# Designed miniproteins, single chains, continued (4): the designs that were tried, part 17

Each design is a single chain, and the fold is of that chain. pLDDT is the mean over its residues in the fold that is shown.

## One batch from the design tools (miniprotein)

Design m12598
Fold by ESMFold2-Fast:
Structure m12598 (fold): chain A 58 residues (1-58)
Amino acid sequence: AEAAIAAARAEARRAMEELRAAKTKEEILRAIGRLLRAIGDALDVALANGLPLSHAAV
């Protein structure tokens, strides 16, 4: 559970770093896309971790 949240946070942090390092419009757009995806994934993981679904199988 915590490992999945940590992984999602690491992806979001990485996307932010790429956005900071971006020099071209294309790099900025790609970084924004990754950041939005990472935020969505992090929210899904956080909600799943906060809602114990015992019947849910991976």
Scores: mean pLDDT 69

Design m12599
Fold by ESMFold2-Fast:
Structure m12599 (fold): chain A 82 residues (1-82)
Amino acid sequence: GPEREGALGAIEVALEALDEGDLEGARTALEAAKQNAERADIPEEHREEALRHLEEALRALDEGDLEEARRHLERAKEALEA
């Protein structure tokens, strides 16, 4: 549905922003991914898994751990694609 597609798109934007060193862009995209994931019409278990990973990605970003932020974004993407 549109919210699931929106969350996936926002995750891709966040990953690109991380590759470019645009931490503000990555944070903005991550917040958009969370908002879309919360409204996605997918199994609750997949939604909860995606949201946990997006929250961990934000925390890693705030701590300057860009590798961990990227890893959690990839896991959130996998949960949304399941």
Scores: mean pLDDT 87

Design m12600
Fold by ESMFold2-Fast:
Structure m12600 (fold): chain A 55 residues (1-55)
Amino acid sequence: SSELIERLEKEIEELEKLLEELEKKDPNDPIVLASRTILESAIDFLKSLLEKLKK
């Protein structure tokens, strides 16, 4: 449904904002690096799901 698509788009946008905030932290911190990797993977997964739901 269109509501589900809109909710997923908002969730992706929120995660992208969190990733942007994390990028402002020390890029050599291993916790920051691990958190960025997890967020990037989650965003990519949700974007893939969104594309499948639109098609």
Scores: mean pLDDT 83

Design m12601
Fold by ESMFold2-Fast:
Formats: C-alpha cells, structure tokens, sequence
Structure m12601 (fold): chain A 62 residues (1-62)
C-alpha cells in the first residue's frame, strides 16, 4: 500500500541521516523491483552525500 511504501521511505531517510549503510541496504532489499529502480539513482546520490558529510564532519570536528 501507499502507507507501507511511505514508511519504508521514512526508514531509508532515517538510515541516511544516521549514516547506517546496513539499515539502508536492509530496507532497500524489502522494496519491489520498480521501487528499487527508482531508488537506484537516489542511492547513488545518498552515497555521495554521506561522503561529503563525513568530509565536512572531519574538517569541523578537529
């Protein structure tokens, strides 16, 4: 259902915010093939954003 789909996306966003790659992959694998394809581009973007975030955190944390 749409509600179940939204719940999965909310969990994906939480995993991205927490940099929890394991959780992200777990949720991704539960999606239907069409949803996985939609998120393939988003997943690549998420990887890049995590990489940038880690770089910034290291710079600021000194």
Amino acid sequence: SMEEKLKLYEELLEAIKNRDEKKYEEIYSKLEPKEQERLKVSRETARKLREIGDEIDEELAK
Scores: mean pLDDT 72

Design m12602
Fold by ESMFold2-Fast:
Structure m12602 (fold): chain A 70 residues (1-70)
Amino acid sequence: SREEVRRLVFEEAEITVEIMLVIVEIKELEKQPPTPEVKAKLEELKKKLEELQKKSDEIAKRIEEAIAEL
């Protein structure tokens, strides 16, 4: 349905915002001295980015499926 497509598109937009904010945080941390604390935070953020990207890919597939059902 059109309503389902709209909902999924809004969910994708929200995840895109989260991805962009994580990327910004990674870029800002990469400018800092490479202390163990900075390295640990970068590893955590990169893992979070990977999970958000997987979630984004799944929603994109669901959008394609919902459109195909129209």
Scores: mean pLDDT 87

Design m12603
Fold by ESMFold2-Fast:
Structure m12603 (fold): chain A 55 residues (1-55)
Amino acid sequence: GERLKKIEELLNKADELMKQGKSVDEIIEEVRKLAEKYGLSDEDIEALINYIKNK
């Protein structure tokens, strides 16, 4: 559904920023801002952030 497509786009954005040499903190900030604009729940946002931190 729509929610999963938004999550996939955010994960792709995180990977792109990682390839650009951005720090984990910078990646988290960018992904959080986009997820909030997408209207994702706090639970989904925190799950994404935890995924990024554990890489």
Scores: mean pLDDT 80

Design m12604
Fold by ESMFold2-Fast:
Structure m12604 (fold): chain A 68 residues (1-68)
Amino acid sequence: EIEKLLEELERLDKEFLEALKAGDVERARKLKEEIVEVLDKLVELGYLSQEERDEAVAQLDALLKAAE
């Protein structure tokens, strides 16, 4: 259900930001992979557009690039 995916996304986003703050870029990369999987499921369910998904992924990539 969409509600469970949104709860999972919230937890993953928090863990991703915490990993970046800790300088754990490898962990952040793994969390990005999990976030993308959840975003793709939300697109399949019609909750997100492909454009919204792509924009979210681009934001994650920009944060990873800034952290190196």
Scores: mean pLDDT 85

Design m12605
Fold by ESMFold2-Fast:
Structure m12605 (fold): chain A 67 residues (1-67)
Amino acid sequence: MADDLRALADRYVELADKFEKEGKYEQAAISYQKAADAYRLAGDTERAENLEKRSQEMKKKYEEAKK
């Protein structure tokens, strides 16, 4: 159960890392947020909080890219 959610979260982290490397910050933010949600549901609050911070960082980069 929780391990299945962690596996899902790991997939979203890999996807987010690829988007971040490509400069696709909006897509990276969404993927990090989905990973955080999955870890939180799995009871892994520390990983969820870390990924929520990464998601917010990506969102800020996306918004700043406009001005």
Scores: mean pLDDT 83

Design m12606
Fold by ESMFold2-Fast:
Structure m12606 (fold): chain A 70 residues (1-70)
Amino acid sequence: MSPFSVELLRRALAGVEADPSLAYEIAQGVADLLEREGFTERAKRLREAAEAGDVEGVRRLLAEAVREAE
């Protein structure tokens, strides 16, 4: 994953933690990025959590993506 994408993941995680109401919008944007970079399974899981309204799931998946990219 590019350093730019890792930074975007960190900012997305911080955004969800600061305002959970943005979880759906942030998750969809990040999923589109991940899919473009070939992380299709991760993008799918993130979209599924967002569509289910699982804010904690979105936050956890973003945190896991950041850890795995470092």
Scores: mean pLDDT 81

Design m12607
Fold by ESMFold2-Fast:
Structure m12607 (fold): chain A 65 residues (1-65)
Amino acid sequence: MVSKEELELEVEAAMAIMQGYLSGDEKVKKEATELANKAIEAARKGDLEKAREYVKKAFEVVRKA
């Protein structure tokens, strides 16, 4: 079963994707989705530090839009 921390990171990644979609900017949607998917992959591999890094980058992309 996934850890609570892994699940939290996956939820945050999903939120970044949703915010990217709400921006209406195709570049922002693509970049946020790519970073969020990398975060989910890293979390599933147990690399929680890398997963957090990608989540932060995804939110930075949507925040700067």
Scores: mean pLDDT 80

Design m12608
Fold by ESMFold2-Fast:
Structure m12608 (fold): chain A 58 residues (1-58)
Amino acid sequence: SMEERAQRVLEIGETELRTEEGREAARRLADAILSGDQKAIEEAEKAFLTHYLRELAA
C-alpha cells in the first residue's frame, strides 16, 4: 500500500508536473511515504501540493 502510494506520487510528478522543482517535490514525497516518517510526509505533502496546484492543468 505505501509502495503503491509512493508509485502514484512519482507517476503524477512525471506526468502532471512540468518544473524540476515540482518533480523533485514529488520524489521527496514518495521517499517520505516509504520512510513512514509522518513529519516528513506532512512537509513533503505541503511542498508537493503547492507545486501541483500551481501546475495542475495546462
Scores: mean pLDDT 79

Design m12609
Fold by ESMFold2-Fast:
Structure m12609 (fold): chain A 70 residues (1-70)
Amino acid sequence: MSKEEIRNALETALKTAESDPVAALAALDEVLRHSKDEKVKELARKAIEALRAGDPEKAKEYIEQALKSL
């Protein structure tokens, strides 16, 4: 996966975190599987944990941090 494809997955997760958490989780899973950036992967894991805990606002914060780390 390219850096641009990782960015697109993170942007999809950000847009769908509240409205479609299943789509957001799928996009974050793609980031975990294909990103080579350890910081981006850790932030994606934290975003997944926040979504599973029912906290989309916290998930968005982690996704925004991951986008800034790209």
Scores: mean pLDDT 85

Design m12610
Fold by ESMFold2-Fast:
Structure m12610 (fold): chain A 79 residues (1-79)
Amino acid sequence: LKEGEKLFKEGLEYEKKGDYEKAGELYIRAAEHFESKDPIKAAQSYNLAARSYLKAGDVEKAKEAFEKSLAIQKKLLDE
């Protein structure tokens, strides 16, 4: 199994268990694996990390993840 897909799936499982901080960490790692090969999945993973960090109450990490998602989306729109 591809590492990025594995990390994304683990993020979903932790989110289902209510461990939003861990889910956010896993979504960030998944996004990092996707950035070079699938920027759309990378942006989606950063967005899910931002949502998970907001549910965990970590506004600063949520903002950082959201900004990374926006940066990728902007690059895709500029091409």
Scores: mean pLDDT 83

Design m12611
Fold by ESMFold2-Fast:
Order: sequence, then structure tokens, then C-alpha cells
Structure m12611 (fold): chain A 68 residues (1-68)
Amino acid sequence: MDAEAYVAKGEEAFAAGDYETAAEYYLKAASTGDLRAQLHAVRFIVRLEELGRTELAARVRAALESLR
């Protein structure tokens, strides 16, 4: 699956309120090395922080840092 497809699945999961599944797909998209997908993952972290999901936001940030 390409980065764009992973981002689309992440957006679908986020809209459904499934933030854990959204995190998985955004991280898979970012792991492809696609810069647009990495920006989507960063925006996802900001949205999680706005929703008060600070622990999940921190986990996603740490995972992105591990991707270089």
C-alpha cells in the first residue's frame, strides 16, 4: 500500500474516533519516507493534543523520531 492510501485509512479511522488505528496508519505512511505523509502524521499529533489525547500524541511523536 502506498503512503497516500495509508494516510486515507488514517483519516477514515480518525473520523470514526479510532485514534489508535489512525496512529498506526499515519505512522505506516510516514515510515515510507514520503514527506507529505510525515506532515500528515505531524498534523495528526497536533489534532490529538487538541483533543486531550496527550499520551497517544507523545507515543506518535516518539515513533516519528525513531523513523529518523
Scores: mean pLDDT 83

Design m12612
Fold by ESMFold2-Fast:
Structure m12612 (fold): chain A 59 residues (1-59)
Amino acid sequence: MSPEEVAALYGMSREVARRMEELARRGSASKEEVEELARQGGISPEKAGKALAGVAASL
């Protein structure tokens, strides 16, 4: 899935989707980075983690 598709699926902004792609390309994200994505995206940390995994699987 593209970051834009992930943003649409989880109801987050393009900016949050771009940050998620950056973290996915690094191959690592701290719990604090996942929680910050969740906060900025208006979603739960669990959903943010699943979205990040989906983006990583697309790379």
Scores: mean pLDDT 75

Design m12613
Fold by ESMFold2-Fast:
Structure m12613 (fold): chain A 92 residues (1-92)
Amino acid sequence: ESETIKLVVEAVREAVAAGGTASVKIEGDEVTVTLKKASEKAVELMRKAVETARKEGLEAELKVEGDEVTLTLKGLSVTSQTALALSVIGEE
């Protein structure tokens, strides 16, 4: 989980730094991270995140449509869900 979360947080920060937007939605055990106007670097970080999530035993799906990227993670711990939510809010 830690490597997946690290990659997603880096992708969120990269997208926002490039002038895009990031959102996180939590529904039960499912977390959806959406990046809009994502840079190529943010897209590549999200591709690494989906591969890493699968290797860490999580169910993960990535959708890329132009500059919009959506990552869905299922089976994530509450601690990891909280870390992702805080990455979008901009808290330490």
Scores: mean pLDDT 77

Design m12614
Fold by ESMFold2-Fast:
Structure m12614 (fold): chain A 80 residues (1-80)
Amino acid sequence: MSEEEFEAEVLVALALIRLAIHKNYASRHQLSPEAKKLIEEAEKLVDEAVTALQNGDYETARELAEKAIEKLREVDKLEA
C-alpha cells in the first residue's frame, strides 16, 4: 500500500466514524437547523470521498474526507 493510499484510507475511515457519531447524536437530540445542514453536507462529502477512494483517487479522497471532518468540527462548535 502506498503512503498516499494509506493516508486516504485512514482519513476516510476517520470521517466515516465521526459522521456515524454525529448522526447517532442527531437522532437522540434536537439540533439547530445549521448543525443539521452541516451534518448533511459532511455526509455528502464522505460519500464522495468513499467513491474517490474506490476509484484510486487518493488525493481527492483525502481532501474530501478532510472537508467532511471540518464540517463535523463546526457542528461541535455550534453545540458547545
Scores: mean pLDDT 85

Design m12615
Fold by ESMFold2-Fast:
Order: structure tokens, then C-alpha cells, then sequence
Structure m12615 (fold): chain A 55 residues (1-55)
């Protein structure tokens, strides 16, 4: 599945935040978005990774 270009930049920031050990709420605060939006972006990333591993 292709991630929209607008969401791709946000997804990268979410992944970097998770790698640094930040919670969704902390990532949202740093990005100026809600934790629910961070969760949605994390799901988009997980779905994109899963699509590459489809057997």
C-alpha cells in the first residue's frame, strides 16, 4: 500500500519517536498533533511493512 506523501513525512517522525522510546502522547506533543493521529500514522507504517512481507 502506498503511503500519501503528506503522511510519509509524519510517519517518519513517528517512527523516529518510537525508536527514541517516546510514547504516542509525547510524539504527538512534539509534532503538534493528537495521540490518536500518531496511532493512525503508526498503523499506516505497520500496514506498509506487512504488505512487503505478504507471503
Amino acid sequence: MLIPAEDAARVRQVVDGIARGLSYAEIGEKMGISAATVRRLARLYAEAVASQQAA
Scores: mean pLDDT 74

Design m12616
Fold by ESMFold2-Fast:
Structure m12616 (fold): chain A 100 residues (1-100)
Amino acid sequence: LELSLEEQKKIQAEMAIMAGRYYYKQGKYELAIKYFELAIELAPEEFKPIALTNLGRAYYEQGKYREAARYFQRALDLDPDNEEARRLLAEAQAKLAAQA
């Protein structure tokens, strides 16, 4: 509580991302999604691409490729140089094309 409000929000967002990643690794994608959504709400703009990319990955693992692609696109809209989000968007789009 000696930290600025901005720094406190960054820490809370990072903790939410860590919790989301923890549940993601356990295959608990619904819980991971809830924590990544919390991270997006708490995160300063600079951290939203990371949270959006992780949220997209959780939807991808659930087979929700359309939702995954939307979140990866949002991450790229905020951070066009995000190579991970770009690669994952292409993978989600390939899955959608294969299901069409």
Scores: mean pLDDT 85

Design m12617
Fold by ESMFold2-Fast:
Structure m12617 (fold): chain A 79 residues (1-79)
Amino acid sequence: MSKKELELETLESLARMYESLAKISLSKGNKKEAIESLEQAIRLLERALRIAEELGDEERAKELRERIEELRKKKKEVE
């Protein structure tokens, strides 16, 4: 595993953590914290996408683009 592959995995894992935090915040009625957590997850996934593109991993890049759009839609729905 290369340094960039490890960074990509770390960014994806951190994004999943923020997605979980957003879900918990929404369950508690804390809309502002949920939005902030979704924004953090999107930012981490955008960084992961750039690394996937640099690695030429088009399949992973496609999955990351789809996940980013899903989170953007979710954020808009909770705003």
Scores: mean pLDDT 87

Design m12618
Fold by ESMFold2-Fast:
Structure m12618 (fold): chain A 102 residues (1-102)
Amino acid sequence: MKEKAIKAATDFLLSIEDFIESFERAYKEMSPEALKILLEKLEEALATTLVKEAGLSEEEAREIARRIVEALVKLLDEGEELTPERVEEIVRDTVERYFREH
């Protein structure tokens, strides 16, 4: 289950055309209010993908999706550059941590 969740989330995020560039631009250029709406929509899309592709419950999928989005935002808050490899690493670390706690 963990590996399916990691693969589903990573594949989904990296399937979004110019995801990294668009996400970094949104973080820099959007108002806090507009960014919150975008992040909420991203969390919902991620959660839906995790339910459908990884067979997670809606509750698990929503929590994991929220944690992934929060972790990506935290990297940008710390001035770190996103790369495809770093996105995969963050997804893996977040999912593995969730399943260690539950």
Scores: mean pLDDT 83

Design m12619
Fold by ESMFold2-Fast:
Structure m12619 (fold): chain A 60 residues (1-60)
Amino acid sequence: MKKIEELLREIAKLTGVPLESLRKEVREFRKEFPEMTDEELIELLEEIIREIKELKKEKE
């Protein structure tokens, strides 16, 4: 799932959170929600990135 990894790398870069921690969270989410599709997860991660970028713009 290259797209998901790319989005996680972007979040790690924007927030300073370790990539390993983000990958672990994604695995836990998939275990709790086994019916969650890759597309739904990608959409969620893109929303998170959008929110982070908006917050950073307001802070400069």
Scores: mean pLDDT 77

Design m12620
Fold by ESMFold2-Fast:
Structure m12620 (fold): chain A 67 residues (1-67)
Amino acid sequence: DEKKKKELLKKGEELKKQGDEAAEVDGDYARAAQLYSQAAKLYFKAGDYKKAEEAIKKAQEASNLAG
């Protein structure tokens, strides 16, 4: 179970970084919102609610910028 949680956290972190790059480098806010939402789901599944909340906020901000 702990190994699966670590794998979920790692994948969530990778998706968050991809979201950061989509937003900050590419200006692709729709893509960023999608990636942050996926990261948040993985963080929730891993039990990291603080990271999940941060990812949800980033997804919401990116979604607002996408229009």
Scores: mean pLDDT 86

Design m12621
Fold by ESMFold2-Fast:
Structure m12621 (fold): chain A 60 residues (1-60)
Amino acid sequence: STPVAIGHVLRAIGALLDGNYEEAIRDLKAALEVEEKTYGKDHPWVKRIRKLLEEVEKKA
């Protein structure tokens, strides 16, 4: 559900602030899986999470 995915995104932001890219990637992947199942791959929110994940992976 959206609340579960928001929890994962907030955890990812905290991890990014700590420089913990591995944890951030893990949490963003968890959020992406939940939201893809709920809204489908083409939903704007799903695309946003995927773009953020790609940006973090480039930094790691």
Scores: mean pLDDT 81

Design m12622
Fold by ESMFold2-Fast:
Structure m12622 (fold): chain A 85 residues (1-85)
Amino acid sequence: KEVETAIQLLETLKDTLRNLKKQGKSVEEIKDAALAGLDVLERISKDPEIQEIVRRLKERVRQATSFDEILAAVDEALEELKKLA
């Protein structure tokens, strides 16, 4: 159930990031939005496996230099979460 909530929130975040890109936001602005959304997910999650996936995703987002790298990191985290469900 917590994994299902994490998947739903991360899918919603992915849609938000795509909308920001369509609005012409910079990579830095999109990274800030992604990290803010991931901070919310980290705070509400109590599952240590979900927390580990979110921490790795936050690190990958911080290191990303393009929107495509941010989106790829989110997609890989979604695949890891789906394996826990």
Scores: mean pLDDT 85

Design m12623
Fold by ESMFold2-Fast:
Structure m12623 (fold): chain A 98 residues (1-98)
Amino acid sequence: MLSKEEELEIAGTLVIMALEIGRQAARKAGHDELAKILEEARDNISEALKKGDVDKMIETLKKAIEEAEKYRDQAPELVDSLIRILKIGLEKLEELKE
């Protein structure tokens, strides 16, 4: 059985990877502002994970989802797929906090 700390490391790492993949996809598609938002979220969540700051990870992820949603009309397939995955990560982080 995984400890809460091990589950946090796995969930946080998967969210970081999703943000990085999303950043690369956004940049390749010419959505430079979206790519920057995803890069900032990746870096902030990575720092929070190193500190075990679950509240900061949740706050940063919620903000990243809200900001990415603004690009739905410009990159509908990317934003739909990314937000779906990020919401799964958010639900797991909120579960681990409780």
Scores: mean pLDDT 86

Design m12624
Fold by ESMFold2-Fast:
Structure m12624 (fold): chain A 73 residues (1-73)
Amino acid sequence: MSKEELEREIARALVDILIGLANSAYKQGKKDEAKTLLEEARRFAEEAYRQGLISKEDYEEVLKRIDEVEKKI
């Protein structure tokens, strides 16, 4: 695995983890924590997309997942 491939894998994993943690926090009634985690996920996804670490399709999917959780908070 190249450094570029590793960075791409890490970027995807981090976004998934942040969204998962936000959804878990929301289900536990920790709305402020969930909001913070979603904001971090959005910022990270934007940066990862701008740097070419994730595809446009991956980025749009991430934004939809964030929006779904955010609407519940």
Scores: mean pLDDT 80

Design m12625
Fold by ESMFold2-Fast:
Structure m12625 (fold): chain A 69 residues (1-69)
Amino acid sequence: GKKEAIEHLKKAIEAVEAGDVEEAREHLDKAQELAPSIEYLITQAKRALEAGDFERAIQYLREAINRLK
């Protein structure tokens, strides 16, 4: 549900801040599966991670959390 998606998004942010891009992607995949309504933001966050733009990725993930509140 939405609560589980938010927890995965929070863990994805923690992984990005730790530099663990692989762990971040795993949590993003789980969040997208649990909350398809944020697929756009997850896709943008993944693109930012691929580009090495971790600050932009975190911005998209925080927006995703705000939309699920």
Scores: mean pLDDT 88

Design m12626
Fold by ESMFold2-Fast:
Structure m12626 (fold): chain A 73 residues (1-73)
Amino acid sequence: SMTEKALEALKPLFDELEAVREKYGTDNPAEAWLLLLFEDLGLTPEQIKNLTPEEFDALVRERLARIEAERAA
């Protein structure tokens, strides 16, 4: 089944989310997803602590632009 294969493929992502929850000591799933996103962007905890909303928006926009450029090619 496509669904079963998708769930199996997502297991490493769920394991990484649990590791992030334990690493940062959070029980909030939304916070864990945000922290995982920051790690994917290559940000350190020190950088995350000092990150402004404008800087975060710029990083997300740059990431999305790269994805769009790759799809357009």
Scores: mean pLDDT 69

Design m12628
Fold by ESMFold2-Fast:
Structure m12628 (fold): chain A 55 residues (1-55)
Amino acid sequence: MAEKIKEELEKVVSKLSKEEASKAFEIAVKHAELLNDKEAVEEIKKLAKERGIEI
């Protein structure tokens, strides 16, 4: 994973409240599940966990 891209994404998420970020990750996971994209689901969950957000 490109470190700069990950850093930029994390910085954007950090500007959201923890509650808003949690909801955004939850919605993203649900959409990925509807698309049967298991890799995207795992990636989104991993990013949320790294940010201290449980989904």
Scores: mean pLDDT 69

Design m12629
Fold by ESMFold2-Fast:
Structure m12629 (fold): chain A 56 residues (1-56)
Amino acid sequence: SDVILRNAQHDLGLSEEQLREALALHERGASPAEIAERLGISVRQASNLLRALDAA
């Protein structure tokens, strides 16, 4: 769902480029910790983002 992804992006203050990076990492099976380190967010925020991506 486009709405779920936009809400996650807004809640985390991510740019469209950072959201695309998160999608690419998710497709590769990256862990929440790897995504958190790459985007400069917390592991909890990365876990929430991955959950939103899975729900989209």
Scores: mean pLDDT 77

Design m12630
Fold by ESMFold2-Fast:
Structure m12630 (fold): chain A 64 residues (1-64)
Amino acid sequence: PLGEVRITALEAVPNAGPNDLSLRKGESVDAEVIEEVNERTVRVRLPDGREKLVPTSLVELEPL
């Protein structure tokens, strides 16, 4: 794992598929970054063990 982060939605993050993280604007979730898929997308593990893709342009990632 690359580290624990707080993910905060700068804009609404739509659930486009079963592997995508969905957040309302201003919503935050703590997660573990497990993979940088590309320059626009990271894979994170949520506290419930689910792995999700996060678009980096729509969120703030703050190291914990």
Scores: mean pLDDT 78

Design m12631
Fold by ESMFold2-Fast:
Structure m12631 (fold): chain A 60 residues (1-60)
Amino acid sequence: RGDRALEEVRRRLAEHGRLTDEELAEIAKRLGLSPSTVRRLLDEDEARGLAAAEAARAAA
């Protein structure tokens, strides 16, 4: 599973802002994962986070 990769990416995004494709590839290499896998996990997590945030704010 890529839970650790996702957490690492999210942490860097929170501290640095936005991650470049090169930084994402570096994280994938350090964790022994495919950059494609990390990218897909990040995309799904971001979409889910956005949906949850929007729903929460809209509902108030």
Scores: mean pLDDT 69

Design m12632
Fold by ESMFold2-Fast:
Structure m12632 (fold): chain A 89 residues (1-89)
Amino acid sequence: MEEQIETDIWRALLLIELVTARIGLDSRRPHATPEQRAVLDEFRAWLDELADRIENEDLTPEQVKELLDEFRRRWAETEARLAAIDAAS
């Protein structure tokens, strides 16, 4: 029970981050350049894959935390790529 409760808490935190990111991507996409849209669409595709994994895999709390860390890393990389495209324009 304790491990499942901990997993559910980490899943909830990760899902909040995913929903927030999805809203941000969807709001930004109409105002993005073609190059930026490609980057946004790539990250959106990964978010959809991550959401599927959270819903369908029997994950441990440690695995969910690792996915949250990967989400944060990929989000930072995506923001850096978008900033680089913007700076080059």
Scores: mean pLDDT 81

Design m12633
Fold by ESMFold2-Fast:
Structure m12633 (fold): chain A 92 residues (1-92)
Amino acid sequence: SMEAERAAEEAARRGTERGGKGSARVEGNRVTITIEGASPETAMGALAGAVSAELAGAEAKVSVKGDTVTVVLEAPSEELAAEGARLVAGSL
């Protein structure tokens, strides 16, 4: 959805503003947010956002490989995918 794309792009933008390189991909109700060059603080923010998304009803997975953090959200609806992405953005 456009709202999930906007929220995911906002999360990527915030990751970039924190000194990384953020990117986002939305496929239906699956959202992937990747931040390359993430600091430990940015990685903790991404994890906090993923936890918040799970509490809101999305399924969230966070992986850290070197300085690259990837958050994958799978939601039961496009509206919840957008909300999950907003929660990740708000935690960055």
Scores: mean pLDDT 86

Design m12634
Fold by ESMFold2-Fast:
Structure m12634 (fold): chain A 92 residues (1-92)
Amino acid sequence: SSVEEKLKKIKELLEKAEKAVENKDMESAIKYFVEISNLLTELTLETGDPRVAKMSMLAGSMVMALLLADDDLAFKHAKKTIEEMKKILEEI
């Protein structure tokens, strides 16, 4: 139940992050990836699933890229990261 609710929330946040990235809305993209990262960290501790741990690492890396990298490069990387995380979620 708690795990399923967190996975559902992560899927919803990824859709919001994807729209923020498409609109080049850096502030919203950072906000959504921070929320995703926090939920994935909790889910990693609850499940011990290496696929969830991989998504947690991807989300954390993405927050750092959005904060520190060139905006265009950060958004291109975000699109690929969202696609990879969506693919992993389909396997869970």
Scores: mean pLDDT 88

